Designed miniproteins, single chains, continued (2). Designs and how they scored, part 58

Each design is a single chain, and the fold is of that chain. pLDDT is the mean over its residues in the fold that is shown.

## One batch from the design tools (miniprotein)

Design m5997
Fold by ESMFold2-Fast:
Structure m5997 (fold): chain A 94 residues (1-94)
Amino acid sequence: SALEEVREALEALSERMEKAGREFYEALEKNDLEKAREIIAEMRRALEETARLVESKKEQLPEDELELYERALELGRGQLAKAEAEVKKKEAEL
């Protein structure tokens, strides 16, 4: 079902974002800015793919579930923006 597909995608996104966050932090501590930027690109792609899936299924989703998913995507975008800011700060220090 559309609901199951979206739920699975959001759960996968959460797992991908958690793993990416850990790997990003490790890359940043090692001053591996190339790796840090690759992780940011992957986070962006994961968010964009999930956002497109949610948008494509939105008419098939209950309003409460759609609001929850849209909020989860906004939180993910916030995490991405924070990571981008941390890379820019590290670049300025090197």
Scores: mean pLDDT 87

Design m5998
Fold by ESMFold2-Fast:
Structure m5998 (fold): chain A 91 residues (1-91)
Amino acid sequence: SSELEQLKNEILSLIKELAETEDEKKQEELRKRAIELAKEFAELAKDADFIKDAIASLLELDEEVRLSEMARETIAEVVKILRRKLIELES
């Protein structure tokens, strides 16, 4: 789905920006937006393969942003949301 690909790319982009900013208020805003989009992605995704692809992309990004604790914590929360949906789809 084009919409799911756009949401995935937006989540990844927000987390990359979060890793690059030193502004605490901007970090909190970007984190909240990434989590909101992850919830939207989970609600729209009806195929486990879309969830698995998004998780794989996030785990690759985790290595890239390893020096940013807040970016890594945001990835962990987003992955948690997606893994919950994956369990629902595989049940």
Scores: mean pLDDT 87

Design m5999
Fold by ESMFold2-Fast:
Structure m5999 (fold): chain A 72 residues (1-72)
Amino acid sequence: MLEEVRKMLLEANPDAPQEEIDRALAETPKYMAEAAERAPSLTDEEERKLALEVAEDPVLAFLNGQKVREKL
């Protein structure tokens, strides 16, 4: 999982320094844990949509999670 996220981050941001990628990866488990904690309250359709968003653009999915946290 994290290795796939790292690969996608590197492909989306080839000019990003390694330190920024490592920091984003360190934050990703926290975001994923929060998403998993909310999963019991989601419908099957909502869970599938979230999974597709993470697979298509993990950076945007991560940033959306951060934005939701800031509003809470």
Scores: mean pLDDT 59

Design m6000
Fold by ESMFold2-Fast:
Structure m6000 (fold): chain A 62 residues (1-62)
Amino acid sequence: SLSDEEIALALYEMLYAVEKRILKKENPDLSDEEIEKRAREYALSTLRKHNPELAKKVEERL
């Protein structure tokens, strides 16, 4: 079975991937670097709102 940290990492990866797709579609003038930065910030901030301790563990694994 998966640990809470592994589940949180999987959730981060899904939030990151979905946000990247949305940002690229809605902001075609943004660089890939800026899209990746904003998607990372969004995914981590979303996790922090629900569980700041798990968000910190996810960030430490990145």
Scores: mean pLDDT 86

Design m6001
Fold by ESMFold2-Fast:
Structure m6001 (fold): chain A 90 residues (1-90)
Amino acid sequence: GKLSTNIEELLEKIKQEDPELYEKLQEGSNGNLAKLIYSNNAEKLAELGLTEDQLKRFVQIRGKHFGLSETAQQLQIEKDLATLKQYQEK
């Protein structure tokens, strides 16, 4: 469906810009990669071992693909980085 097509375009972009990020997303999603991408669950992304730079790149690529403004992308990055750091401190 539309979700699958849109996610495939997003995944190709991630694979081109950060192949290691793409591999972490594939391996950690347990076949639910589209759900992981669509949900933008920062705690799950942290569980997959994303670095701060990989998380920022993911949020930017995803945000641009879904038509988020640069301001919305920046707010999402700040929120998701805070979640990542809290997870790493557990």
Scores: mean pLDDT 75

Design m6002
Fold by ESMFold2-Fast:
Structure m6002 (fold): chain A 85 residues (1-85)
Amino acid sequence: MTYEAEVELTYKNGYVVKEKAKVEINEDGKTARVEFLENGIEMELENLDGTKWSEVLETGKKVKAKVKNLLDGTELEAEVKITRL
C-alpha cells in the first residue's frame, strides 16, 4: 500500500528532516519504504513502538523508528511522524 505523505524525521542530535515522500508499507505493517520526492533518496523505516505504520498515518502520532539509508546502508534511530497529503 503506497501513500503520498509528508515525512518528518527527528534524530537524537536534534537534526530534523521534513519532506514530501512516497511511503510504501510492507505486508507486515511494521516496515515501510520511503522515497523522498525532491531528491529521490530511499530509506527503510522499521517501527520500534510495536504499532503499525497504517496507524501512524491515521493518527499522525510520532513513533520511534530505525531509519536505514538504502544508498549507503547507514542506520540511525529517529522519531518519525507521517502525515498523509
Scores: mean pLDDT 82

Design m6003
Fold by ESMFold2-Fast:
Structure m6003 (fold): chain A 84 residues (1-84)
Amino acid sequence: MKAEEEKKKLEEGYELLTRVAKALAKDLNVDMKKIEELLEELREAMENKDKEKIEEVIEELAKLLKIDKEKLRDVVESGVALEA
């Protein structure tokens, strides 16, 4: 039961990040398929609580979206910081 509530927070943070990443990808004319692949890797890393992998994927997303990795990290942390 607790694990289900924690998973819900992870899903909410992931959904927020997905919306932000896709919106930026459209604005910057970035390949949406690459963004979706990285978002899937991020979701798996979050479910596995792999903090190092989460950081790597966030950095790759930030590079593709041409934004600061700290700003992208803030989006993730707003929804999932305690669960990641």
Scores: mean pLDDT 71

Design m6004
Fold by ESMFold2-Fast:
Structure m6004 (fold): chain A 77 residues (1-77)
Amino acid sequence: MSLEEQLDALVAAYRAGELSGGEFATGVFALVEAAEDREEAIRVLERRAAELAARGTPADRAAADVLRGLVDQLRAA
């Protein structure tokens, strides 16, 4: 399964209320740590955050905010 497919599954679970914000963040972080190309994984998160923010629902905006926060943390490390 691609990184994008795994990320989409986590977003869907978070949107459905199956994951808390903390569980969602932990799952996304684990995907980046497991990725063969960390920089490409970070770019995928940035792109998905922009797409989610554009959808405009409260759940999509919350997911986008989590992804942006993780990108900032990963780039600072």
Scores: mean pLDDT 82

Design m6005
Fold by ESMFold2-Fast:
Structure m6005 (fold): chain A 92 residues (1-92)
Amino acid sequence: MEEEIKRLSHEAFIRAFGRGVALGADLAEQGKSREEALKEVETYGQRLADEVRQKLLELGASEDTAEEIAQQVVRDAKLGAEIGYGAAELAK
């Protein structure tokens, strides 16, 4: 149980951060503002967070643990987007 929760948390980080980086860079190339890019990535992050939260609950995680990890997924996606957006802007 704990090992499955840890594995899902690591997978969620990789998905959230990696996709955040890619989306942030793409949105910068499209000419969107940093604020607009972060709002779009937050929407993606929230959908992924809802998916991860549900899977954690199915694995027997507590509501508090599932919510904490879900909130971290949104933060990881936004962190990735800030990095991807900034890198794309610097490459111009």
Scores: mean pLDDT 85

Design m6006
Fold by ESMFold2-Fast:
Formats: sequence, C-alpha cells, structure tokens
Structure m6006 (fold): chain A 81 residues (1-81)
Amino acid sequence: MPQLPPPSPEELIASAERLRAIVDTLSPEEALLQMRRLAQLARQAGREDAAARIEEVVRWAEETGDIRGAVEEILRIMREM
C-alpha cells in the first residue's frame, strides 16, 4: 500500500477553515470529533506541540460548550504552524 505523505500545514489550515465554515451545521458531538481529528492530523504532520494545544482546546470546549470559540482557537494554532 502506498504511504500517503503527512498532511502539509496548508492542508491542516484548509481543514480547520472548512470545519469553521460548517461548524454551525454540526452537533456539538460531531464538532468535537472533527476537532480531535485535526489534533491527530497535526500529530501526523510532526507538530506534537500543536496537537497537544488543540487537545486542550477540545477539553475546554467540552466543559464550556463554546464550539465556535474552540474552532477559532484551533485555526489560530494551525496558522502558527
């Protein structure tokens, strides 16, 4: 099986921007799942620091219910990569 290259920072940013565009159409559970997937993609890209920060944002979103604020913070983290 051909190994897929790790996602680029541009692809990660694009994924976060797409999540931001559709977040209001998702359930909170679906939005949190997508955010966790972004953390995994950041880790696969070799950005364990960004992945850890995203995981903290996800926990904060679970506690507060501020899904929109969490997506904006994740996008900010990914743009700093």
Scores: mean pLDDT 80

Design m6007
Fold by ESMFold2-Fast:
Structure m6007 (fold): chain A 105 residues (1-105)
Amino acid sequence: SEAERRAEEAAEEMRAKKEEEVTVEELREALEALKAWAIEVLKARGELTEALVQAIEAYAQALLLYKEGAPLEEVLAQVRRAADALGADQDVVDALLESIRKRYE
């Protein structure tokens, strides 16, 4: 599919570049391609739910906010939104957020 081809191209480009060489615009385009392909795959398998779409969108937004240098709490709010949409255990979510906070120190 076109979505699969675009996702493969985006993944290859991201793998070839160092984090500091990736622009916000390039990351946005890569995330849109990966998101479209993930939704297509889940739909084809009969596994697409509103919760999974919300989780995918929230996680993509967290990565973009991080790349743009947004405040940590705005990034963590999107990570929590994604985890909550997946029905993750609160202790697991809190441990994940603590791990991310340590990375920002």
Scores: mean pLDDT 79

Design m6008
Fold by ESMFold2-Fast:
Structure m6008 (fold): chain A 76 residues (1-76)
Amino acid sequence: SMEQVLDELAEALVNGDLQKAKELMKKHPLTDEERAAVRARVMELVEQKYKDLPPEKREKILALTREQLDELFAQL
């Protein structure tokens, strides 16, 4: 299922498994809507990972994650 591919891609990206991420994207070329869905999944996973941090630190991590995803999707 495409939903499973998006979940696996988001998990690979959060875990820094760039090889798995590249292979998934090569096998399953993403539309703009699907790229947005991966971004949303990554942001949700990062939010959950850092949920117990103070809000100011959490906002900074989320902002950096958004910037990294923008760069990643421009290059991958």
Scores: mean pLDDT 82

Design m6009
Fold by ESMFold2-Fast:
Structure m6009 (fold): chain A 80 residues (1-80)
Amino acid sequence: SQYIDLLRQAVDYASRGDMDLALQYIDQAIQTIQQSGLMDDFAEDYGISLPDTQQRNQQTIDRLRSRMLRGMDAAQRDSL
């Protein structure tokens, strides 16, 4: 649940046009998910399939980050 609060703050900052703070909260949320071992729960919530190998986990994290950034960029465009 800690990462959910971080994601909510990221969405709030992105909606306000503060992309630098939004990115910081996204990075903190991803780091919290990694440290807490909640990657499977997070992937399930966002409809992302996680690979079963460590080598592919970093690529999955990079894809998650990119998808979240694209989602926030789209939300910011809709606010214009």
Scores: mean pLDDT 61

Design m6010
Fold by ESMFold2-Fast:
Structure m6010 (fold): chain A 82 residues (1-82)
Amino acid sequence: MDVDAILAKIEASRPALIEFYKRRGLPDEEAERLALDIQRGLAGIIRGVLKIILRRNPTPQVRADLAKVDAYIDRLNARLAA
């Protein structure tokens, strides 16, 4: 699993997600919160997969990848907390 590439794609999706919700009539702040919440959900799925991989094959690489996903989720949580 290329975690860096996956997280980069998730992050890059934010402007398009925000614009999509703004065009549906949501205020800017609600559109951003929905985009961040979707990104958090996607990162959470990746986190779950990495935890399963870590249980089967605990390598330094898998631990590093999980730490990257956890750090990304922490950043999204900080933004969602306003």
Scores: mean pLDDT 87

Design m6011
Fold by ESMFold2-Fast:
Structure m6011 (fold): chain A 78 residues (1-78)
Amino acid sequence: HMVEEVELLRELLPGMAPEEQRRLIRDTANYLLEKAKELGNKEAIEYAQKALDAVDRGDFDTAVENLLKAAKKIEEAE
């Protein structure tokens, strides 16, 4: 369940160091981007890419929001 995995990530983030948060968000975004590309889901690809862009600039809230949007689009396509 993609959405459940991203919600769990959100719950874990406050207990982690900022560098670890960045790594986990980036790894999750890359995972979702790969899945979106496999499905050919253009909207999910765009949301996963926005999450990567947000984490690179240190905007973790925007990154997680876009991960949730990507996960929802992937689940709708499956």
Scores: mean pLDDT 83

Design m6012
Fold by ESMFold2-Fast:
Structure m6012 (fold): chain A 81 residues (1-81)
Amino acid sequence: SDLEKEADELQRRFLALVEEARRLDLSAEQRAQIDALSAEFQRLAKETREALDAGDYERARELLERMREIVEELAKIVAAA
């Protein structure tokens, strides 16, 4: 489904950003922000999978929007480093 494809794309983008961040000389504050955003992304990814498995497509769309916002925030931190 399109929602499953979107979830997979966001997961790939997330993993790429986390890997890129590992190679950057980040401040302790930036590292803590990335760790917090990563934990929230993993929670949202689990909830999205549960929503999709349950056929709750409205909930899945809301969760995917939150996942996208986290990926965008991670990208900003990585770009600023």
Scores: mean pLDDT 89

Design m6013
Fold by ESMFold2-Fast:
Structure m6013 (fold): chain A 90 residues (1-90)
Amino acid sequence: MDAEAAEKAGREAAEAAREAGRAEDPEKAVGYAIRAIGSGLDAGLAGSKSEEGRKAAEKGGEAALRAGEESESEMGRLAGEAAYRAALGA
């Protein structure tokens, strides 16, 4: 359950990081970045009780980091990095 929740939140963080990188409107880009960070935090919190959950959260955070890098935008990259740190730091 916890690992599945962490994996889902990690996927949501990766999607938000991609959208932050694709957004043409700076306000929308920031909104997606905030959502990526929030989903990264949710992944870390969901995964915090087990080793399997922690690995799922880390993998989700890494996916968000990669999604941000793949967007080739500064906002996408920053959103992915912030989501990754939130997933590890929760």
Scores: mean pLDDT 81

Design m6014
Fold by ESMFold2-Fast:
Structure m6014 (fold): chain A 78 residues (1-78)
Amino acid sequence: REEWAKKEAELILKRYGIKDEDNKEQMLEITKDKPMTAREKEILEKSNNAKEFKELLVEELLRDYDQGLAEAKAIAES
């Protein structure tokens, strides 16, 4: 599940053409004309480089997954 979030974050970076060595300025230049979601843009603005961007994406994906799982479990237990 952590592996899924890491893979998904990596695919997001590759989709936008972001490389692991890119800094914030390079990421902003690469993505300025690309159709990013509002949440992806917020995470990018909080990041100082591609490594941080990937880490923050993983955290967000895991949080969304955990929230969905908790909601599904609560419904099943109700």
Scores: mean pLDDT 74

Design m6015
Fold by ESMFold2-Fast:
Structure m6015 (fold): chain A 96 residues (1-96)
Amino acid sequence: SQEELDKRAEETLSPIIEEAEKALKAKDYKTAAEKYRKAAELAEEMAKEGYEEARVGALTARYLAKVAEAKANGNEEELKKIEEEFRKLSKEAAAK
């Protein structure tokens, strides 16, 4: 049911995201990227099953996984591109 998916998403996604944030703070970028990717995959699956709220979570987790991956690989060019895209999205959200 929708209510079961909502609760399961909160119980499953939130802890994984917290682990990813902890890894990112510790500069363990590889682990952070892996955890954010897992969160994105779970959120994407829940969205396909009708949990519409998970769509935003999936996009955010995919974005953060890309940031962590770029930092893990030392890809400064990709990191700058990702940061610029985030600033653009934040500006668009603030304009509404």
Scores: mean pLDDT 78

Design m6016
Fold by ESMFold2-Fast:
Structure m6016 (fold): chain A 118 residues (1-118)
Amino acid sequence: NPEIEELKKQVEKAASQLPDEKTRQTFLNQVKDLEQLAQSLLEQGVPQEKVDEFLKRQLKLLLEEVEAIKNNEPIEKLVKIRQETLDLYVELGLLTPEEAEELLSRFKKALELQKEKK
């Protein structure tokens, strides 16, 4: 899918511009994790069109998260992007709404801890 390949390259390019190696590697790993998840879903019989749509939406959100970090956007913006990401997993049946809320809560706490270090 040409749009998915283009989005992956856009995420990788944007992530490569981040000064922190650990953060850069985290985004590169998230792209790989999404590719592995897509392959697993196809092997389980999820339709190609549904998997492609999920990947496109996830990669667009991942790109938005990288850009938000580059632009020093508020914590609230990062939390909103993460919530949209988790909602896509719930729509696909990969997470329950309760599991998504727990993961979002953990993400918020991690961001607040980073703010405390400043």
Scores: mean pLDDT 83

Design m6017
Fold by ESMFold2-Fast:
Structure m6017 (fold): chain A 66 residues (1-66)
Amino acid sequence: SMKEFIERLKKTLEEYEKLRKQLDELIANDAPVDEIVEAAKKLKLGDSEIDRLIAEHQRRRAEKAQ
């Protein structure tokens, strides 16, 4: 039934959002770049997105040093 299909789709989306939130929390807590990269790979993010996350991590560390 359509109702069961929608229910399963919602659960799949909730699982994805959980992984996204985990990545966001690692970034917010200034976790080691390797842990951020591993979380991004679990989300199947592309190399350009991963490179951006690494660059932002480096920027945050540089700002803390000033």
Scores: mean pLDDT 80

Design m6018
Fold by ESMFold2-Fast:
Structure m6018 (fold): chain A 79 residues (1-79)
Amino acid sequence: SLQELIEQLKKELEEVIKYIQSIKDPKKKIELGDALISYLDRLKAWLQSSDYPEEDKQKLLEILEEYKKKVEKLKEEAE
């Protein structure tokens, strides 16, 4: 279901963010943060071009944008 997909996506993104937070080297933390932002931007672009219902696209895009902002804040705190 869409709800199960959303919960799995959130869980996976939270685990990746937790891993990045555990990195002590600020340069490596920023590099991995940039890689994750790039990945999220590619997912957003793919999703926007997909044939999913507009309501489902909106919900998923909002989640991806929320996590992108979390990663951007994580990078700012590492600088």
Scores: mean pLDDT 84

Design m6019
Fold by ESMFold2-Fast:
Structure m6019 (fold): chain A 102 residues (1-102)
Amino acid sequence: SKEKLQELLKIARDPSAPLETRLNALSEIAQSKDPEAQREAARVAGELLDSKDPVTQIEAARLLEALGPAAYEEAIGRFEKALTSKDPEVQEAARRALEAAR
């Protein structure tokens, strides 16, 4: 339902919520197969990719990889930035996500 998707998106956007809770909300939206909801999930995951926390960046990149082509338009600039990370795990996750989006 649209109401459920809006509630999940609010959880995903809450920076005070635990990372696992936010990522679970985004994953559920991604599984909805709703193109508009998936685009919103890609946008939020792209914002998480801008995090200074490597764990957050890796998990966000993994979610964007799962979203595939739906993630490209919403997150392409953030993939490019993550590829400049000093953390090799972040760089690898971002590279895989970018390849999946193409």
Scores: mean pLDDT 79

Design m6020
Fold by ESMFold2-Fast:
Formats: structure tokens, sequence, C-alpha cells
Structure m6020 (fold): chain A 80 residues (1-80)
């Protein structure tokens, strides 16, 4: 489950889908998972070059920190 999400995040990063990669990497970090260096690049790219909606989605994911069940469901949905 978590490993599948991590693999998907790395796959998205390699495809230069930095926005979705950032969403998954942020979610993994909030769940206490080890995150590769690519995560910071994806998050920075989203903050600098993403839309206002892309940035708002990162904030929504961060707010799920207190609800790990919803956070995991959100990550699984993005990874599918």
Amino acid sequence: KIEEIREKAVELFKKKDYVKAAQLFLGLRLMGEEIPPEADKAILATLLFGSEEDRAELVRIQRLYQNKEELLKKMEEIAK
C-alpha cells in the first residue's frame, strides 16, 4: 500500500508530473514515511510553477495530518 504510493510518486516525478508527485510525497511525509530527495524538487516546482489550485491542494493534504485515515484514502486515490 505505502510502497505502491511511493513507487507511483517516483514514477510521476520521472514523467515530470511534479504536481501529482508533490501531492503523494507530501502525503507520505505526513504519514511519517521516508521521502527521497526528489520530493523537495516536486514540492518546490509546484509552489513556484503550479496553479493556485495546485498550491491549495497541497494545503488541503497538509490539513489531513490530523486524520490519517482520510490522508491514506486521498493518497490511494491520487496513486490510482
Scores: mean pLDDT 83

Design m6021
Fold by ESMFold2-Fast:
Structure m6021 (fold): chain A 62 residues (1-62)
Amino acid sequence: STEEAYQEIAKIAEERKKEALERIKAGEIKIEDFSVVVSGEDGVIRAEITIGDEKIVIEVKV
């Protein structure tokens, strides 16, 4: 379901946020270097997570 897909993405984003916080605490990246963008297209919910220069893409079908 759409709701379950968003919940799954939220869970993964939360785990990645914890990784980003450790890198921020270490002085490797700034707060503004972490972002999560969620979008929906063609029956797929997509999350693009940026941590410094690393980009992670997660897709969940609805």
Scores: mean pLDDT 83

Design m6022
Fold by ESMFold2-Fast:
Structure m6022 (fold): chain A 66 residues (1-66)
Amino acid sequence: MKRTSEIGKILSEILFKIAPKLSDESLNKFMKRASQITLEAIRNKESPEEVAKRLEDLAKEVLEEE
């Protein structure tokens, strides 16, 4: 199975697609929260798929509040 080494790539992919749609302030808030999610995932050895869902949910929330 794919290892948690993919978590960083998932975060980058999400950031790349939403960054152009967010204000600098919203992007900074997303990045801070996403970093916390990523750190927790590494510590808890969560699957990349579960982390991707959490990051996508966060991205949707931030885009909706924009």
Scores: mean pLDDT 74

Design m6023
Fold by ESMFold2-Fast:
Structure m6023 (fold): chain A 63 residues (1-63)
Amino acid sequence: SSVDLAQQVGDRVRDFLTSVGLGDQADTASQAARDAYLEASSQGLSDEESRQRGYEAAGDAAG
């Protein structure tokens, strides 16, 4: 489901930020990524496009 894919994107963001010492931003960025993926998916965007929107939102949220 799109919810499971959004969770996967969020988990990848959290793992990456934690690995580079940005663990303090990880929860906020992970949530932004999940929300952006779900929004894009709801608009009919592909999994690839929805993932890109999620990663962009995570970057913005992390600063």
Scores: mean pLDDT 86

Design m6024
Fold by ESMFold2-Fast:
Structure m6024 (fold): chain A 70 residues (1-70)
Amino acid sequence: GPEVKNLQQALIDNGFEHYVSVDGIYGPQTEAAVKALQKRLIKEGFDIGPVDGIYGPKTKAALKNLGKPS
């Protein structure tokens, strides 16, 4: 759906294009991309909770702040 396409585009825009394409399906590729994103966010010091492959509010907020000085 549109929400999944928006997520997939955001992942591509942030350097996760090798994990995912914009197809609107939350499948294994999108889940793998979200898990890779969550691992990167944790390494950068963001508290997003567990690496679960779920694109929740904490993961979304941290993604928008990735690469910004805090």
Scores: mean pLDDT 76

Design m6025
Fold by ESMFold2-Fast:
Structure m6025 (fold): chain A 102 residues (1-102)
Amino acid sequence: SALDVLRETERRTGIKGLVELYATLSPEAQAHLLAAAQHILRGLDAYEEKRYEEALDHYTEAARHLEALETLVPPSPVLEELRQYIEMNILKAAVLVSTPEK
């Protein structure tokens, strides 16, 4: 369910309040938050499996959905934490993509 995806995202990222935020959003904004959360989880799984290019792609898609969400809703501390989390993981994955193993 959507709530299970958001709760798992809170658990794995340490970001709180995603479920509470989701309940306040329009259906369009809810879809973008859910898509961002799903891509974060897929990115984390890919990163753990050392599939860094796939992780980077998922984090980039999460950033795209968050950008769309931010045009639909007022700023919030939860969204700022989510943005910083995504940006940090994009940088981490990008570094590993750009350093080919011999």
Scores: mean pLDDT 89

Design m6026
Fold by ESMFold2-Fast:
Structure m6026 (fold): chain A 59 residues (1-59)
Amino acid sequence: LGLSDEELAVLNLLRAAGPMTVEQIAEALGISPEEAQRLVDRLVERGLVKKENGLYSLA
């Protein structure tokens, strides 16, 4: 899949914590909300993450 370390960190976080908002992902990983949004958008495009009512979870 060619995932970055940051993308893998998002996937691991969602696997452990369940559905999260972009702001919660950003806080948990210590990154900006803008960076978290870019990471989840890419993961949604790849079909690895889904968005439901502002929450992101593993697809």
Scores: mean pLDDT 84

Design m6027
Fold by ESMFold2-Fast:
Structure m6027 (fold): chain A 99 residues (1-99)
Amino acid sequence: SKKEIVEILEKALDTVKSHLPEEYQPLVDELKKKAVELLLNEPKTPEELALQLVLISLARTVKENPTLLTQLHAARIIALAFKMVELAKALDEEIKKLE
C-alpha cells in the first residue's frame, strides 16, 4: 500500500538525518515532506509519475537491503530528483566515508 511505502521512506530518511551534520537536518525534513506529498497525491505530470515510481522502487530496495549505505543512496537519489543539490552533496560525502 502507499502507506507502507511512505512508512519505509520516512524511517529511512529519519535514519539518514541522524547521520548528517545538524545544518543539513532541516533539508532532510523538507525532502521527507516533498516525497510524502508526491506519494500521497495523484501525479499531475509525466515527471511526477516517474518520480512516484522511483520513490516506490527505492522504498522496496531499502526494505530488502536495510543498510545505512542503501538508505544514503536512496536519500541522495530523492534529493537530486527534487533539485536539492546541497543536500545531495552532503549525502554523497557520507556515502564516500562508507565506501
Scores: mean pLDDT 88

Design m6028
Fold by ESMFold2-Fast:
Structure m6028 (fold): chain A 73 residues (1-73)
Amino acid sequence: SLSAAEEREALALLRGLIRTYGVDGYLHLSQEALADAVLPASLPRSVRVAFIRRLLAEGRLLRDAAGGFRLAE
């Protein structure tokens, strides 16, 4: 499981990636690619992917109809 500090860092990285590489405010990556981009490879992929799925379930990460990701403000 992720610590609160690791989650805050991952969210900051995610926000930075969306700002830098996003199209119309959405980052068009798979859940797996997004997880790999924002969390260290030292964590198992299952843990990294579970983090992204949890953010989606909690409404903290949003998807558009085209499958792009953005953070809820």
Scores: mean pLDDT 80

Design m6029
Fold by ESMFold2-Fast:
Structure m6029 (fold): chain A 81 residues (1-81)
Amino acid sequence: MLDHTAELVRQGTQEFVAQAQAQNAELGPSPAVTAATNAVKDAGERLADAIRAGDVDAAREAAAALESAVDALNAAIAALK
């Protein structure tokens, strides 16, 4: 079982989302940042679930989605400055 790795992914995603939400609140709430933050949370949950299930193909797909979501969130935050 990959329960430990799945939990680390979940915790890391939650911490990253919390930091992004705090920064969004500080710079002025943006619907774009909120949407991107939700996408990161969803992708992180899918990755954690796939890892826990041992589904390599699902984990690969979810990891790519998470990478894209993180890039989009960083771009949305940068656009607020």
Scores: mean pLDDT 75

Design m6030
Fold by ESMFold2-Fast:
Structure m6030 (fold): chain A 108 residues (1-108)
Amino acid sequence: SRQAEIDRYLSIISDTLRELGREDRIDEMNAAFRAFVEANPDYSLLSLLQAVAMAVLNAVSPFGIASGYLALGSEEEFIRLIVEELVLKDNLVSVFEKAAEILDTVPY
């Protein structure tokens, strides 16, 4: 189900932050991701991940970024790469707001 996949993504985010020694960011990042997903129920989780990847990397095209990372690793590895970039950002709200703005440019 969508909820089970969301819970799996939140688990990967939490585990990645623990591995990075940034347990202090778990609640903030999980809350931001959950809010973003809940605000965009009609989009696939992959499309939402592509939008976040584009936003955090300040990229002009999301399709090549997500496809490139997925070709090199699993969906879990793609989430890990996004989290590694997100943990460097002081304002997660700003990143997710930008992701929402570019979401319509991402394939469903």
Scores: mean pLDDT 77

Design m6031
Fold by ESMFold2-Fast:
Structure m6031 (fold): chain A 60 residues (1-60)
Amino acid sequence: AEEAAKAAGVSKREAEGAIALARGLADSGATPEVAKAAIMRNVPGAGEEGAEAILRAAGI
């Protein structure tokens, strides 16, 4: 969570929420690409690299 927050340029709380969102989407059958797009929309400023860091932290 802390490393993902630093990479995304967001707070630890926002990174933890985004990790939970990514895991929930994956559990619902979403592809990694769909989860990444959702993170980028819900965490403005994370960008593509930040979204990828959050997905790695989520185990996706």
Scores: mean pLDDT 77

